# Ledger of designs, part 15: designed miniproteins, single chains, continued (2)

Each design is a single chain, and the fold is of that chain. pLDDT is the mean over its residues in the fold that is shown.

## One batch from the design tools (miniprotein)

Design m4524
Fold by ESMFold2-Fast:
Structure m4524 (fold): chain A 78 residues (1-78)
Amino acid sequence: MKEEKIKKAKDFLQKAREALASGNYEEAIRYAQEAIEAGKDDPVLKASAYNLLARAYRKLGEPEKAQEALDKAIEAMK
């Protein structure tokens, strides 16, 4: 059960990274949000997902949302 959730979170993180690299920033946000949900119980995966979310928001010109996502990434590692 835990392994399946971790695998899903990693799969969504990879899709978010690919979307971000290809300029599909809205898609990157969706995959990062799915990775946050799947990786809820893993602080490292959750923080990685919030970092990708922050990068996507910066690319869309949403600095306030990017900062909120970064703050959540830091909070996840506490």
Scores: mean pLDDT 83

Design m4525
Fold by ESMFold2-Fast:
Structure m4525 (fold): chain A 58 residues (1-58)
Amino acid sequence: SEIERRAASAVAALQSADPAMRATAEGELRKLGLSEAEIEAARAGDATPVRRALEAAR
């Protein structure tokens, strides 16, 4: 689904070796309403908070 693709892209960006890409992804997720703990969970591979926020933003 589109949400699964967007969530996977966000997680990949958070895991990027490029600090600018990580910072951009973190900023976008904060705008989407994620907490710092949720962003770190997503960076560790748990896309659940990202998917939930994207569903809510529909």
Scores: mean pLDDT 84

Design m4526
Fold by ESMFold2-Fast:
Structure m4526 (fold): chain A 62 residues (1-62)
Amino acid sequence: MEEEKREILAQVDALVDQGHPEAALEAAKRRIDYLRKQGKITPEEADELLAEVEKRIAERKA
């Protein structure tokens, strides 16, 4: 989980820095859903990670 979380957040940061917050959210949602379907994270972890991604994007816009 922790490694996957770091990879997702790093990709979000990179895309937001490039001016693509919408693409960042889409990419994160896609990866989170993939990990959930593969059984690598729980549905609860997927929901928590998505909320953290949305918070991170909002904080970088502020």
Scores: mean pLDDT 79

Design m4527
Fold by ESMFold2-Fast:
Structure m4527 (fold): chain A 62 residues (1-62)
Amino acid sequence: MEEKKKKVIEEAYKAAKEAEKRGGDPEREAMKAALKMGKELGLSESEARAAGLEAIKKFKEE
């Protein structure tokens, strides 16, 4: 797995957890974080979305 994808997943997961603490939308905030971080790291939008979905899955399993 690319290091960039791992960082996007970690950032999105963190955003989901923070949103949950605030009573916000974890899935929405995770996807926003994934798209932002993915763009900064040079990932395509589809790659960033895939990483965001992976983070959301991890959040729902934990």
Scores: mean pLDDT 80

Design m4528
Fold by ESMFold2-Fast:
Structure m4528 (fold): chain A 77 residues (1-77)
Amino acid sequence: MAAELAEALRRGAETLEAHAEAFEAAGHLEAAELAREAARLAREGAEAAAAGDLERALRLAEEADRLAREAAELARA
């Protein structure tokens, strides 16, 4: 469970970084910044999961998801 969550969060961070680069290239600087922050939180969540702190990992994953959704919404505006 913890190892699977850590791996999922690491993959999520990589995806969010790719989205941030795409947003930046398109001129959506605010969306890119939020996507990068989401990627950072996902990485912190992966580290927490790897250390066995599932409560912290889940909180960080939830925060990352909220920022990722906000970034996508801004990019559509």
Scores: mean pLDDT 86

Design m4529
Fold by ESMFold2-Fast:
Structure m4529 (fold): chain A 61 residues (1-61)
Amino acid sequence: SMEEEFEELKKKIEEAIRNKDSGTVLENLVKLAELIKKADEETKKKYMEEVYKLWEKALSV
């Protein structure tokens, strides 16, 4: 499902942030953005909030 794909990408991004692997963070954020584009408005809003949190986490080190 889209939710399972989202959670898998989120997990990969969080792991890459911990490992300071900026290339993998960017690659998986692009994939996440592509997934979000296919979502309905409510799901898109929820996912965008999660993406913002991941982005802040990546930049706050």
Scores: mean pLDDT 79

Design m4530
Fold by ESMFold2-Fast:
Structure m4530 (fold): chain A 55 residues (1-55)
Amino acid sequence: SAVREKLEAYLEEMEAKLATLSGTARLVGQKEIEELRAVLESGDEEKLREALSLL
């Protein structure tokens, strides 16, 4: 779906940025990526739409 594609693109961008981060910023970024990945893995279209609306 278009929603999933946008979230996956955002996840890839965040993962790329995470590689440039250190300290507290990296830890926060890791947690955010983990939470977004869990939403993607759930396959729940309602959760996917809600996650996209928060971006």
Scores: mean pLDDT 80

Design m4531
Fold by ESMFold2-Fast:
Structure m4531 (fold): chain A 83 residues (1-83)
Amino acid sequence: MTPEEALADLRAFGDDAIARVEQLIKEGKYKEAIREAAVASTALGVLTVGYILEHPEARDEFLALYQEIVARLDKLEEEAKKK
C-alpha cells in the first residue's frame, strides 16, 4: 500500500464511520450512535498508528486527517448524548 492509498483508505473509513453515526442519530438511536462513534474513533486510532509506522514520511498528513475525523465523531457523540 502506498502512502496515498493509505490516506485514501483512512479518509474512506472516516467518512463511512461519520455517515453511520449521523444516520443512527437521525433514527433516534442515540446509545448506538455513541457506541459506534467510540468504536470508530478507537479503530481509526489503531489504523492511523499502523499507517504511520508503515509510512513515517506521511506522519503529519495521517495525524491531520485523524484529528479532523475524530473531531467530527466527538461532535456527533456530544450531540447524541443530549438525549
Scores: mean pLDDT 85

Design m4532
Fold by ESMFold2-Fast:
Structure m4532 (fold): chain A 78 residues (1-78)
Amino acid sequence: MEYVEKAEELVKEAEKLFQEGNLRLALEKLFEAIKYAAKAIETGDPEARKKAMEVLKRVSELKQQLLEKDPSLKEEIE
């Protein structure tokens, strides 16, 4: 559960940075969130896995929004 909590916190930080216009730093926080979500999935806990998948969906949504605001970030994502 601790990995899920860290991933959720990082997504919230990324959302705040995105609203502030710090798109590159927001993207960095999203990559950190992905790492913690992956660790949560690796624990084998079904509840942690479900929450981690929700985090990954939110990350994908935010990455799409970031690319729409700044297409130059595509090279850092892909």
Scores: mean pLDDT 79

Design m4533
Fold by ESMFold2-Fast:
Structure m4533 (fold): chain A 55 residues (1-55)
Amino acid sequence: KPSVQEVLEEENKRLAEAYREAAQLLKAGAPEEEVRRLLDERIAEIARETEKLLS
């Protein structure tokens, strides 16, 4: 079982990656509403994964 510190570090990495991907989509001309929806979905996925690791 990973430590709480390791879980939080991994969550931070995944969140940073999600925001970076969103920024790249915006630079490529994707609509803001689409990017926001994808970002919200990715954040929800990361939250679920973090919860499983802490259980």
Scores: mean pLDDT 82

Design m4534
Fold by ESMFold2-Fast:
Structure m4534 (fold): chain A 116 residues (1-116)
Amino acid sequence: MLEELLKALEELIKKNPNDAKAWFQLGRIYYELGKLEEAIEYYEKAIKLEPSAEAYYNLGEVYYKMGKLEEAIEYYEKAIKLDPNWSAAWYNLAKVYEKMGKLEKAKEYKEKSEKL
């Protein structure tokens, strides 16, 4: 099933390399497989073709999983700028600031996520 899905997405991209959704789906699959560098490449390709709050949020999650906290903040902030009501992005910003020891900022962003 996963092999068939990957093959279908690769064929789709081969026919239409400007399909932002197909690149986004590849990024998601590679993230789930733990192939974080490839996930970044595919999400960046999707964002270059069509910026979206979801793509920025997912790229932030990849950087967070890699322990690259400054990059995670950058992309979660870009997601929030496009969709200020995305509670998960506010919550994940709070988690990043908590890991950095910035507890007041973490609390502020967590409360923001709970208010949405």
Scores: mean pLDDT 86

Design m4535
Fold by ESMFold2-Fast:
Structure m4535 (fold): chain A 65 residues (1-65)
Amino acid sequence: RREELRELGRRAEEEGRLTELLGATTDPEDRRAILEGAVEAGVKALEEAVKKTIEELEKERKEKE
């Protein structure tokens, strides 16, 4: 089901195996569902990465001051 494919995409993105999963998936609709899950996971990961980067930059600025 679409929901299962989204979960697979989310896990694949978290594990760094999204490319392998997409390469093994031939159905365009299944690929779309996988990408939807991966995008959701990727957006959350990006938000966390941005927050961490801002904190690191602020720390460096204070140290360089």
Scores: mean pLDDT 72

Design m4537
Fold by ESMFold2-Fast:
Formats: sequence, C-alpha cells, structure tokens
Structure m4537 (fold): chain A 69 residues (1-69)
Amino acid sequence: SVDEELHKLILRLIGLKLRKIGLEFELEYLEANPKPEDEKRIKEIKEEIKEIEKEIEELEKKIKELEKL
C-alpha cells in the first residue's frame, strides 16, 4: 500500500538524517582541531554529506509524490 511505502521511505529518511548528523559532528571536531593528517578524512566526510543530502532530497520528493496519491 501507499502507506506502507511511505512508512519505509520515512524510516530511510530518518536513518540518513542521523548518519548526516554524526558526520557533521565528526567534521566539526576535525575542523576545530585542524591537522594535516585529517585532510583526506575531511574531504571524504564532505563528499559523503553531499551524497546523503542528494539521497535525502530524492526521498523527500518521493514522499511528497506518494502523499499526493
């Protein structure tokens, strides 16, 4: 059903938002204590955050489309 599909998408969205929060905390910590050895990790975190943001936007669009049904 549409409601079951909506529920699954909302749970996925929550999971992605929690992952993003964790990565943002790590990024904040690393940027507050800048070290040359952390440069690669900072770049990796920033790229992962961007990918998560894209996935969140796609999920939010899908949720809105299903809510119209």
Scores: mean pLDDT 88

Design m4539
Fold by ESMFold2-Fast:
Structure m4539 (fold): chain A 95 residues (1-95)
Amino acid sequence: SPLELLLTKFKFVALGEFTELVLEFKQNPEMSLEEFKARLEEAYERLLAEFRERLERELPDLPEEEREEAFREMEATLEKMKENTLAYVEKLRKE
């Protein structure tokens, strides 16, 4: 479905953005964990806003219930990606 395609595409976009943050952290040893957490939270909030805008723009006729379900799925996915990204970065600094 068009919705499943949008969900899949956006998950890859999000994975790319979180990966770039990890690479930037690895290249900047002076970057604190608190600074990284702030940037990670900013990326998370921006991605959620972008996904909501894309749902409205690309799927304007999608029923409100399905739109909210899609948003909740993406929110849960991005939250898990955020948690996994932070856990990975914390391990890098302990070594």
Scores: mean pLDDT 88

Design m4540
Fold by ESMFold2-Fast:
Structure m4540 (fold): chain A 68 residues (1-68)
Amino acid sequence: SAADALRALAEELSKDPRFEVTLIGDKTLVITNKGSVTSLVGLALRVIGDMPDVEVKIDGDTLTLTAK
């Protein structure tokens, strides 16, 4: 499910020092960039390609992923 995919992504990204990762409930993943916005854009494109059931929003240094 999209929620399971977000949990797996949260565990993966928590190991990456470029990102601060917070999972809110079962459906929302918030990723804050510790570096440039370019890193979040690349991650957003990956999610759009891999997870069509996830809504992607980017605001400055923060990427929010919500399972539909």
Scores: mean pLDDT 79

Design m4541
Fold by ESMFold2-Fast:
Structure m4541 (fold): chain A 68 residues (1-68)
Amino acid sequence: SIKDKVEEILKELGIDPNKPLSEQNLTKEQIAALKAKIVNHFGVELTEEEILNAKNVDDLAKIIEDKL
């Protein structure tokens, strides 16, 4: 599922899938890598604001699904 793949990507980047992304002090490198992996796997471009507004993996997966 989209959620399972997003969770895998987050864990690969050292991001907690169950915590708001805005509360994790993500580096610019983590954000750039996350954006690149989402484009590579789903063909979807997310802004930094869309990523940081995600409250957890379910929320991020929904944002991606809404753009498919």
Scores: mean pLDDT 84

Design m4542
Fold by ESMFold2-Fast:
Structure m4542 (fold): chain A 91 residues (1-91)
Amino acid sequence: SAAVEEALEELYKAVEALEAGDLEAARAHLARAEEALARIPADDPAVPLLREALRHLRLALAALEQGDRLTAEIHVGMALINLGIAELLAR
């Protein structure tokens, strides 16, 4: 779906920002990923994977609020895995 693809693009940009040490850019990209995921209908068959991705995304945002880059990187990775599986199962 376009919303999942948009969220994936934003999460990859968040990874690049985290690797560069740009926590503000990372936070902005994670917020845009959350906005994209919020547009997905509640009856989408991928909802369980989308909920796990959203949970990890919110944990990454919370970690960044505390300056914890390593915890944020782990949770962004988990969000990417769940969204990647959701896109794979849509084909």
Scores: mean pLDDT 85

Design m4543
Fold by ESMFold2-Fast:
Structure m4543 (fold): chain A 95 residues (1-95)
Amino acid sequence: DRKELLRFYFDSYIEAFNLTKENIEEAIKKLESLPKINEGALESLKLYLYYLENTLSEKELEDILLKMLGKKSFTPEEVEALYKNLKELIAKENK
């Protein structure tokens, strides 16, 4: 049940921002081609790519969500803020 809830949260994040494997790979390429690299955004996208490609345990799902939020625990408000930041970044790079 908790694992399902964490998975739905992660999947909702992926769906809400169109963070498909292809779109993440494209965003990574664009970010790496910039003269000044946003390392935090790049690390986040690479981490997302890793988790999209793997079957995740409950612990792994919790860890990825916490890493995305930079917290020991997360709130819906913090997830929402991260969503907006990544959405803006992806929109800018996929123009």
Scores: mean pLDDT 60

Design m4544
Fold by ESMFold2-Fast:
Structure m4544 (fold): chain A 67 residues (1-67)
Amino acid sequence: KGKELYDKYLADRIGKDGSGTEKGPNLTTVGGPLSDLPENLVAALKTKYGDKLSEEEIKAIVDYLSQ
């Protein structure tokens, strides 16, 4: 499910809770490119990880992060 996909592909860069790390920003930060979730997050993940993640997998990650 979305948490497992997030942990596999994004957690090392952004942190396991999406709150950001030194390696990556908070995915829910207001005023950032992902501030208008979930549509902006879907578009950003598809652009950056579309070769590694299917649309269904990207939506699962967005669903996990939007909870």
Scores: mean pLDDT 58

Design m4545
Fold by ESMFold2-Fast:
Structure m4545 (fold): chain A 62 residues (1-62)
Amino acid sequence: MKKSVILAGASVILGAADFENFPEEVLEELRKLYEELKKSEDVKEAEEIFKKMREIYDEALK
């Protein structure tokens, strides 16, 4: 998957989490991962960070 597509997906997760008023601690963790994803030069690393963001988002919905 292209890094630009992963970044777009990650930005949607951040927007959804903010819209749903997740706890600030969860939002800060997601923002930190998004910044790491933006800095990643390896698509595999970007995909792993994106997967972690999705897992955090899904867990926060419980």
Scores: mean pLDDT 79

Design m4546
Fold by ESMFold2-Fast:
Structure m4546 (fold): chain A 102 residues (1-102)
Amino acid sequence: MLTPEEKEALQRILDVVRRTLEEVRKAVKAGASKDEILDILDRGFLEVSRIAIEANSPAAQEALRLVAEGFRKAKSLIDAGKYDEAIAVLEETVRRLEELLA
């Protein structure tokens, strides 16, 4: 069972990833540049990394690993102009984080 502190850290990470996904969706819909969309992901990843380092727990490190994997794949898809596929990868990352909280 996760401690209350571990659940709080995971919830904060999930909230950052959800916000990042929403910002990516809005940017894509608005016709933002690839650089702008990549910057959204970079800012989201920095915030997730900060939360995981501060929490210093195995659960937070697993969440960071899932986010790093998903964001790396999403960045590659954005570079290729595959925005819908990148959004789907971020949605899958959110789902996997939700499973860590269940």
Scores: mean pLDDT 88

Design m4547
Fold by ESMFold2-Fast:
Order: structure tokens, then C-alpha cells, then sequence
Structure m4547 (fold): chain A 86 residues (1-86)
């Protein structure tokens, strides 16, 4: 993958992880625990790959945030950090 392809893939993974977290939250509020758990697992998977790509792109703080924030919070924290950075 080129550097630009890795950046696009990171953005895609972050977007997918946030989408899955939102879906999991919605299903959990509806009492659909099995659906919520499936989307939680998808969000964690996307977060782990995003952390790996962030590390490869020289963004170790982003990679660390994605790994250290437990479960559903991992990608939310990563998104908030990117929004806060200038």
C-alpha cells in the first residue's frame, strides 16, 4: 500500500468503527444484546487495525489511544483526539 492508501484506509477504519459503535449503542438501548455485541466486536476489530495503521503512519499517540481505551470507548477517544488536534 502507498502512504496515501494507508491514510485513506485509516480514515475508512475509523469511520467504520464509529459507525459500529453507534449501531451497538442503538441496539443496546433497544434491548437487542446479541446485535449490540456483534457490532461491539466489529468496532473493536476495526479499532485494532486502525491502531496498527496509525503506528505505521507515525501516529503513535493515535495508535496508543485506540489500544488503551477499553472496548467501545477506544474509537470514540481516537476520533475526539483527531478533532482536537490542529
Amino acid sequence: MTLEEKRRRLEELVTEAVKYMVLASIYRTQGKEEEAKKYEELAEEAGREAARLAEELGMPEVARAAREVPGFGAIGALIDEEIAKR
Scores: mean pLDDT 69

Design m4548
Fold by ESMFold2-Fast:
Structure m4548 (fold): chain A 81 residues (1-81)
Amino acid sequence: GKEVIENARRAAEAVVRAVQALIEEGRIEEARELAEKALEEAKKAEEELKQYVDDETAEEAAEVLKKGAEEAKALVEEAEK
């Protein structure tokens, strides 16, 4: 039952890496759009995942996604200065 959490971890890492790459290329607007979309999806993830997995797994996976999205957003905010 750890696959959902591992998939969430990979998704979070992929979002952070993609946002970092966009920032390094000077594509700040695209980086912001990606980070904002990831944060919206992360906020909805807990309720969506609870349809398929137990509450503890859904909450842990959603928390991983949310932290990744918040890290991505922080990188964009730093780059916009």
Scores: mean pLDDT 83

Design m4549
Fold by ESMFold2-Fast:
Structure m4549 (fold): chain A 71 residues (1-71)
Amino acid sequence: EEAKLREEIERLEKEIAADPSAQKYMRLGVRYEKLGKLEEAADYYLKAADLSTNPEEAAVLRQRAEELRAK
């Protein structure tokens, strides 16, 4: 449900403000994608890629962001 997704987004944004991580930004991207906000989802996937210490994970996240922006 949209209301639940918005509540999860608000909690994640507060958690990120206190302690940012690649995984938290990735979770934000997934929730924005489910809401159909593809541009915001792409932005958060790119932030997750920037914080990732795994080059393979970062590459996958950047590719996903590009695919969402191409729609």
Scores: mean pLDDT 82

Design m4550
Fold by ESMFold2-Fast:
Structure m4550 (fold): chain A 68 residues (1-68)
Amino acid sequence: APEEFDFTGETDPARLGDLWERIGDYFASRGDRRLAAHFYLQAADYYERAGLLEKARRARERARELLA
């Protein structure tokens, strides 16, 4: 469940991006495409803050595919 993902004490935007991507993956696996897309966009924002532009691009692409 999303509640099992621990954000406590995590301030590194790259790791926060990874955590949001895992939540997106969880909802995608459950068939909740809209919610998965939302969390992939959150992951992309954190990846961009971390300078991980390629990961941010891929997360946005996944979100776009889920909303299509």
Scores: mean pLDDT 81

Design m4551
Fold by ESMFold2-Fast:
Structure m4551 (fold): chain A 89 residues (1-89)
Amino acid sequence: SIEEKVRQYVAEHGEEITKEAQRLAEEYKKDPEAAIQRVVELLKTDPVRGAALLAELKKIDPSFAYRIAVAALKAGVPKEVIEAALNYG
């Protein structure tokens, strides 16, 4: 399942995900729409990495994560990908 793949990715790349999420949270403060679109495109091209990143962003900035989730669903990202991210913990 996608949830299993997300768990494996976080286990292997946790430090990289944390650093990328922190950088994106700072980018969001400067250009919210560009930062949202960057994560939405990642969710389309690499759903496992995108979901892992969205899960970490939820811990750092829940508002930013919520805006990404809404934009991603509107852009056609499957609901199962978003649910895997938001339910990860």
Scores: mean pLDDT 87

Design m4552
Fold by ESMFold2-Fast:
Structure m4552 (fold): chain A 79 residues (1-79)
Amino acid sequence: IAEALRIAAEKLLERARKEKDEKVARVIELVAEALRALADGDYERAARLFEEAFAIDREAAERALREAERLALEALEEL
């Protein structure tokens, strides 16, 4: 599971680099960093990063989380 979260985070960071809206890109980056924190067992850091993402743009954060879930499930199937 930890490895699947890291793979999902890497793919989200690639998506963020292609995002032209700087604010949305930052939200995706925060969600990716939160996934890495979860993979490392740093739940307090993960919670703070998710809170920051949702505070910037709730809808973008929700979309990024749905994409993260899909990517993590895909990574789990390939591992």
Scores: mean pLDDT 82

Design m4553
Fold by ESMFold2-Fast:
Structure m4553 (fold): chain A 82 residues (1-82)
Amino acid sequence: MKEGWKKAAESLRKAIDGALEMAKDNPELQKEVERAKKLLDEAIKLIDGSEEDQKTARRLFGEALGLISKVLLKVAMDRVAA
């Protein structure tokens, strides 16, 4: 389980880095990406903690993934609208 979380965290971190690059000219989207990064960093701190900490980490991972998905959708929509 913890090994799978580590791989998921690495994948999400790479997605966050890519989203930051894609949003470099949009400060609002950059703030959303940075928020997702903070959620991921907090989840990583909690993943090796208690069972309750692990439940919180899972929720934070989901929130970070959701934010990145929304940012990527906004970038895609802006490109279609241009």
Scores: mean pLDDT 79

Design m4554
Fold by ESMFold2-Fast:
Structure m4554 (fold): chain A 118 residues (1-118)
Amino acid sequence: LPPLTKEQAERTADRILELAPRIVDEVAEKYGLTPEEKEEVLRHVRLTAEAIRESGGDAQAAADRIIPEIKSLPEKVRKAVLDVLGRLAMELAARGDIPGAQVVSDVTARLAEALEPP
């Protein structure tokens, strides 16, 4: 997929940061997360937003920045992060940020692949 313009990447990242607290609350309830696990999920979602901003929407470059961080998380927290990112992609699409939604979906897929055996 083509990378975002700088302005598109910044808007997508800002939208993720705006939406993340609500979506993290929903996923935390679904997974029965502790307050500490919920904070870790929110932290990694914010790191993903910054990676998208810095990479100009290059999903591979953004994923490569997050992979070492997500691999260090407990499985339950990793699954929660991926669920939050999937919900963010759907919410971005619903709000008309189709290019941003596609980037978030691609990052999410690359992160999920990095958690599987080679």
Scores: mean pLDDT 85

Design m4555
Fold by ESMFold2-Fast:
Structure m4555 (fold): chain A 61 residues (1-61)
Amino acid sequence: AFFKNFVKEAVIQEDEGKQTMADIVAKAEALNVPKENFNKYFNELKIQASESGKPASEIAK
């Protein structure tokens, strides 16, 4: 639950311009979130948003 919620929140904040990718990666690293797992799920949500024509924040809801 924590990992998926963290990634979803990161997608929302990046999509809304509240955080840059660099800031998000730094937070994930500080929380010992595995970078490969983070990048995989983050990219899956971004791809789903691109394919659906919806904002990434809507897909991450």
Scores: mean pLDDT 76

Design m4556
Fold by ESMFold2-Fast:
Order: sequence, then structure tokens, then C-alpha cells
Structure m4556 (fold): chain A 90 residues (1-90)
Amino acid sequence: MLTPEELEYELTGSAYYLAGAVFYVMGDYEKAAEYFLKAAEYYEKVKSPEGLRNAAEAYEKAAEAYEKLGDYEKAEELREKARELREKAE
């Protein structure tokens, strides 16, 4: 079970993830990337397998936003980070 502090990190991460998704749908890919990266940071603070999977998903969404911006190098780095986090969650 999550500690109160870990629960706050999860809820904060989810709020940033939703903000990132909204900006992505609106075509604001710079803000989408920023908010997905903030979501990933807070999900990583949870340090549970679920937190690591959520962080990986947020990094993959940030990578999608960077691809829309034409920053393929940053997108690749974030996808590699997501893969490493998924491996740790298993």
C-alpha cells in the first residue's frame, strides 16, 4: 500500500499527465512534453512497480511530443528511459 507521501506523488503525477494529454490534443507539443516529463518525475518518486510503469508511459508520451517537435534524438532518449523503467517494474 502506498504511503501518504507516495499517494501524493501518484496524484500529482496523474494531474501533470492529464495536463500533458490536453496540451497534446491541442497541438501544444512543447507544453505537452513539459507536463509529461513532470508526470514521469513524480511517478518515479513512488518507486513501486506501478509507479515505474506509469513513469515509463509518461516518458513515452513525452517522446511522442518531441517527435511532433522534430526532436528525434530527445524522443529516442526518452523511449530508452521508458524501456529501462518497464524492465525494472517486471
Scores: mean pLDDT 87

Design m4557
Fold by ESMFold2-Fast:
Order: C-alpha cells, then sequence, then structure tokens
Structure m4557 (fold): chain A 58 residues (1-58)
C-alpha cells in the first residue's frame, strides 16, 4: 500500500540522517518524520519504528 511504502521510505531516510547524530538531533528528525506520516495506519507507524530501531538503535 502507499502508506506502507511512505512509512518505509521515511524510515530509511530518517535512519540514514540520524546515524552518528546527537540524541537531540535524532529526536528532532524522528518528530519531523512522524509528522509527515500523519493520518497513516498503526501498521505503517509500527513499520517505521521497527526499521529505525533496527538501523540506528541496535
Amino acid sequence: SEEIERARKAAEETAEQIKGKSMEEQAKLLKEALGKLKSVSYDSIALFAEIVNQQVLE
């Protein structure tokens, strides 16, 4: 679905941007990315969180 693809792309871009950044910068970028996902399904948000966690927070 388009929502899932948008969430995946946003997660990948956000993960690349926050790698090596300070905690404050990571929080800002995550808030901006989640804001762009307004009105999407819970599954899309969950996928976003999973991808970011796997790429950055491991």
Scores: mean pLDDT 68

Design m4558
Fold by ESMFold2-Fast:
Structure m4558 (fold): chain A 94 residues (1-94)
Amino acid sequence: SAQELADKGMELFKQGKYEEALALFEEAAKQGSILAVFNLGLVLFKQGKYEEAKEYFEKALEKRPNNPLILKNLAKVLEKLGEKEKAKELEKKA
């Protein structure tokens, strides 16, 4: 199931196995898991791939516009990309 893939992906992520975690989260996301879309952003952020992380957090936010966890992580990515003013607006919304 998408949930089992997302759970296994999170175990791998916690172990620092980012490439393996990404593969499982991509499969879970294809099965409709919004949580997996968000988790793809988390892994990419840990890898320093901030522009790619932003895309996945924005995609997750489209499905969950007022989710505080997505808003906070998108704000962190925007800060890393130098978009400080936009980051502050999202922090206020979270």
Scores: mean pLDDT 88

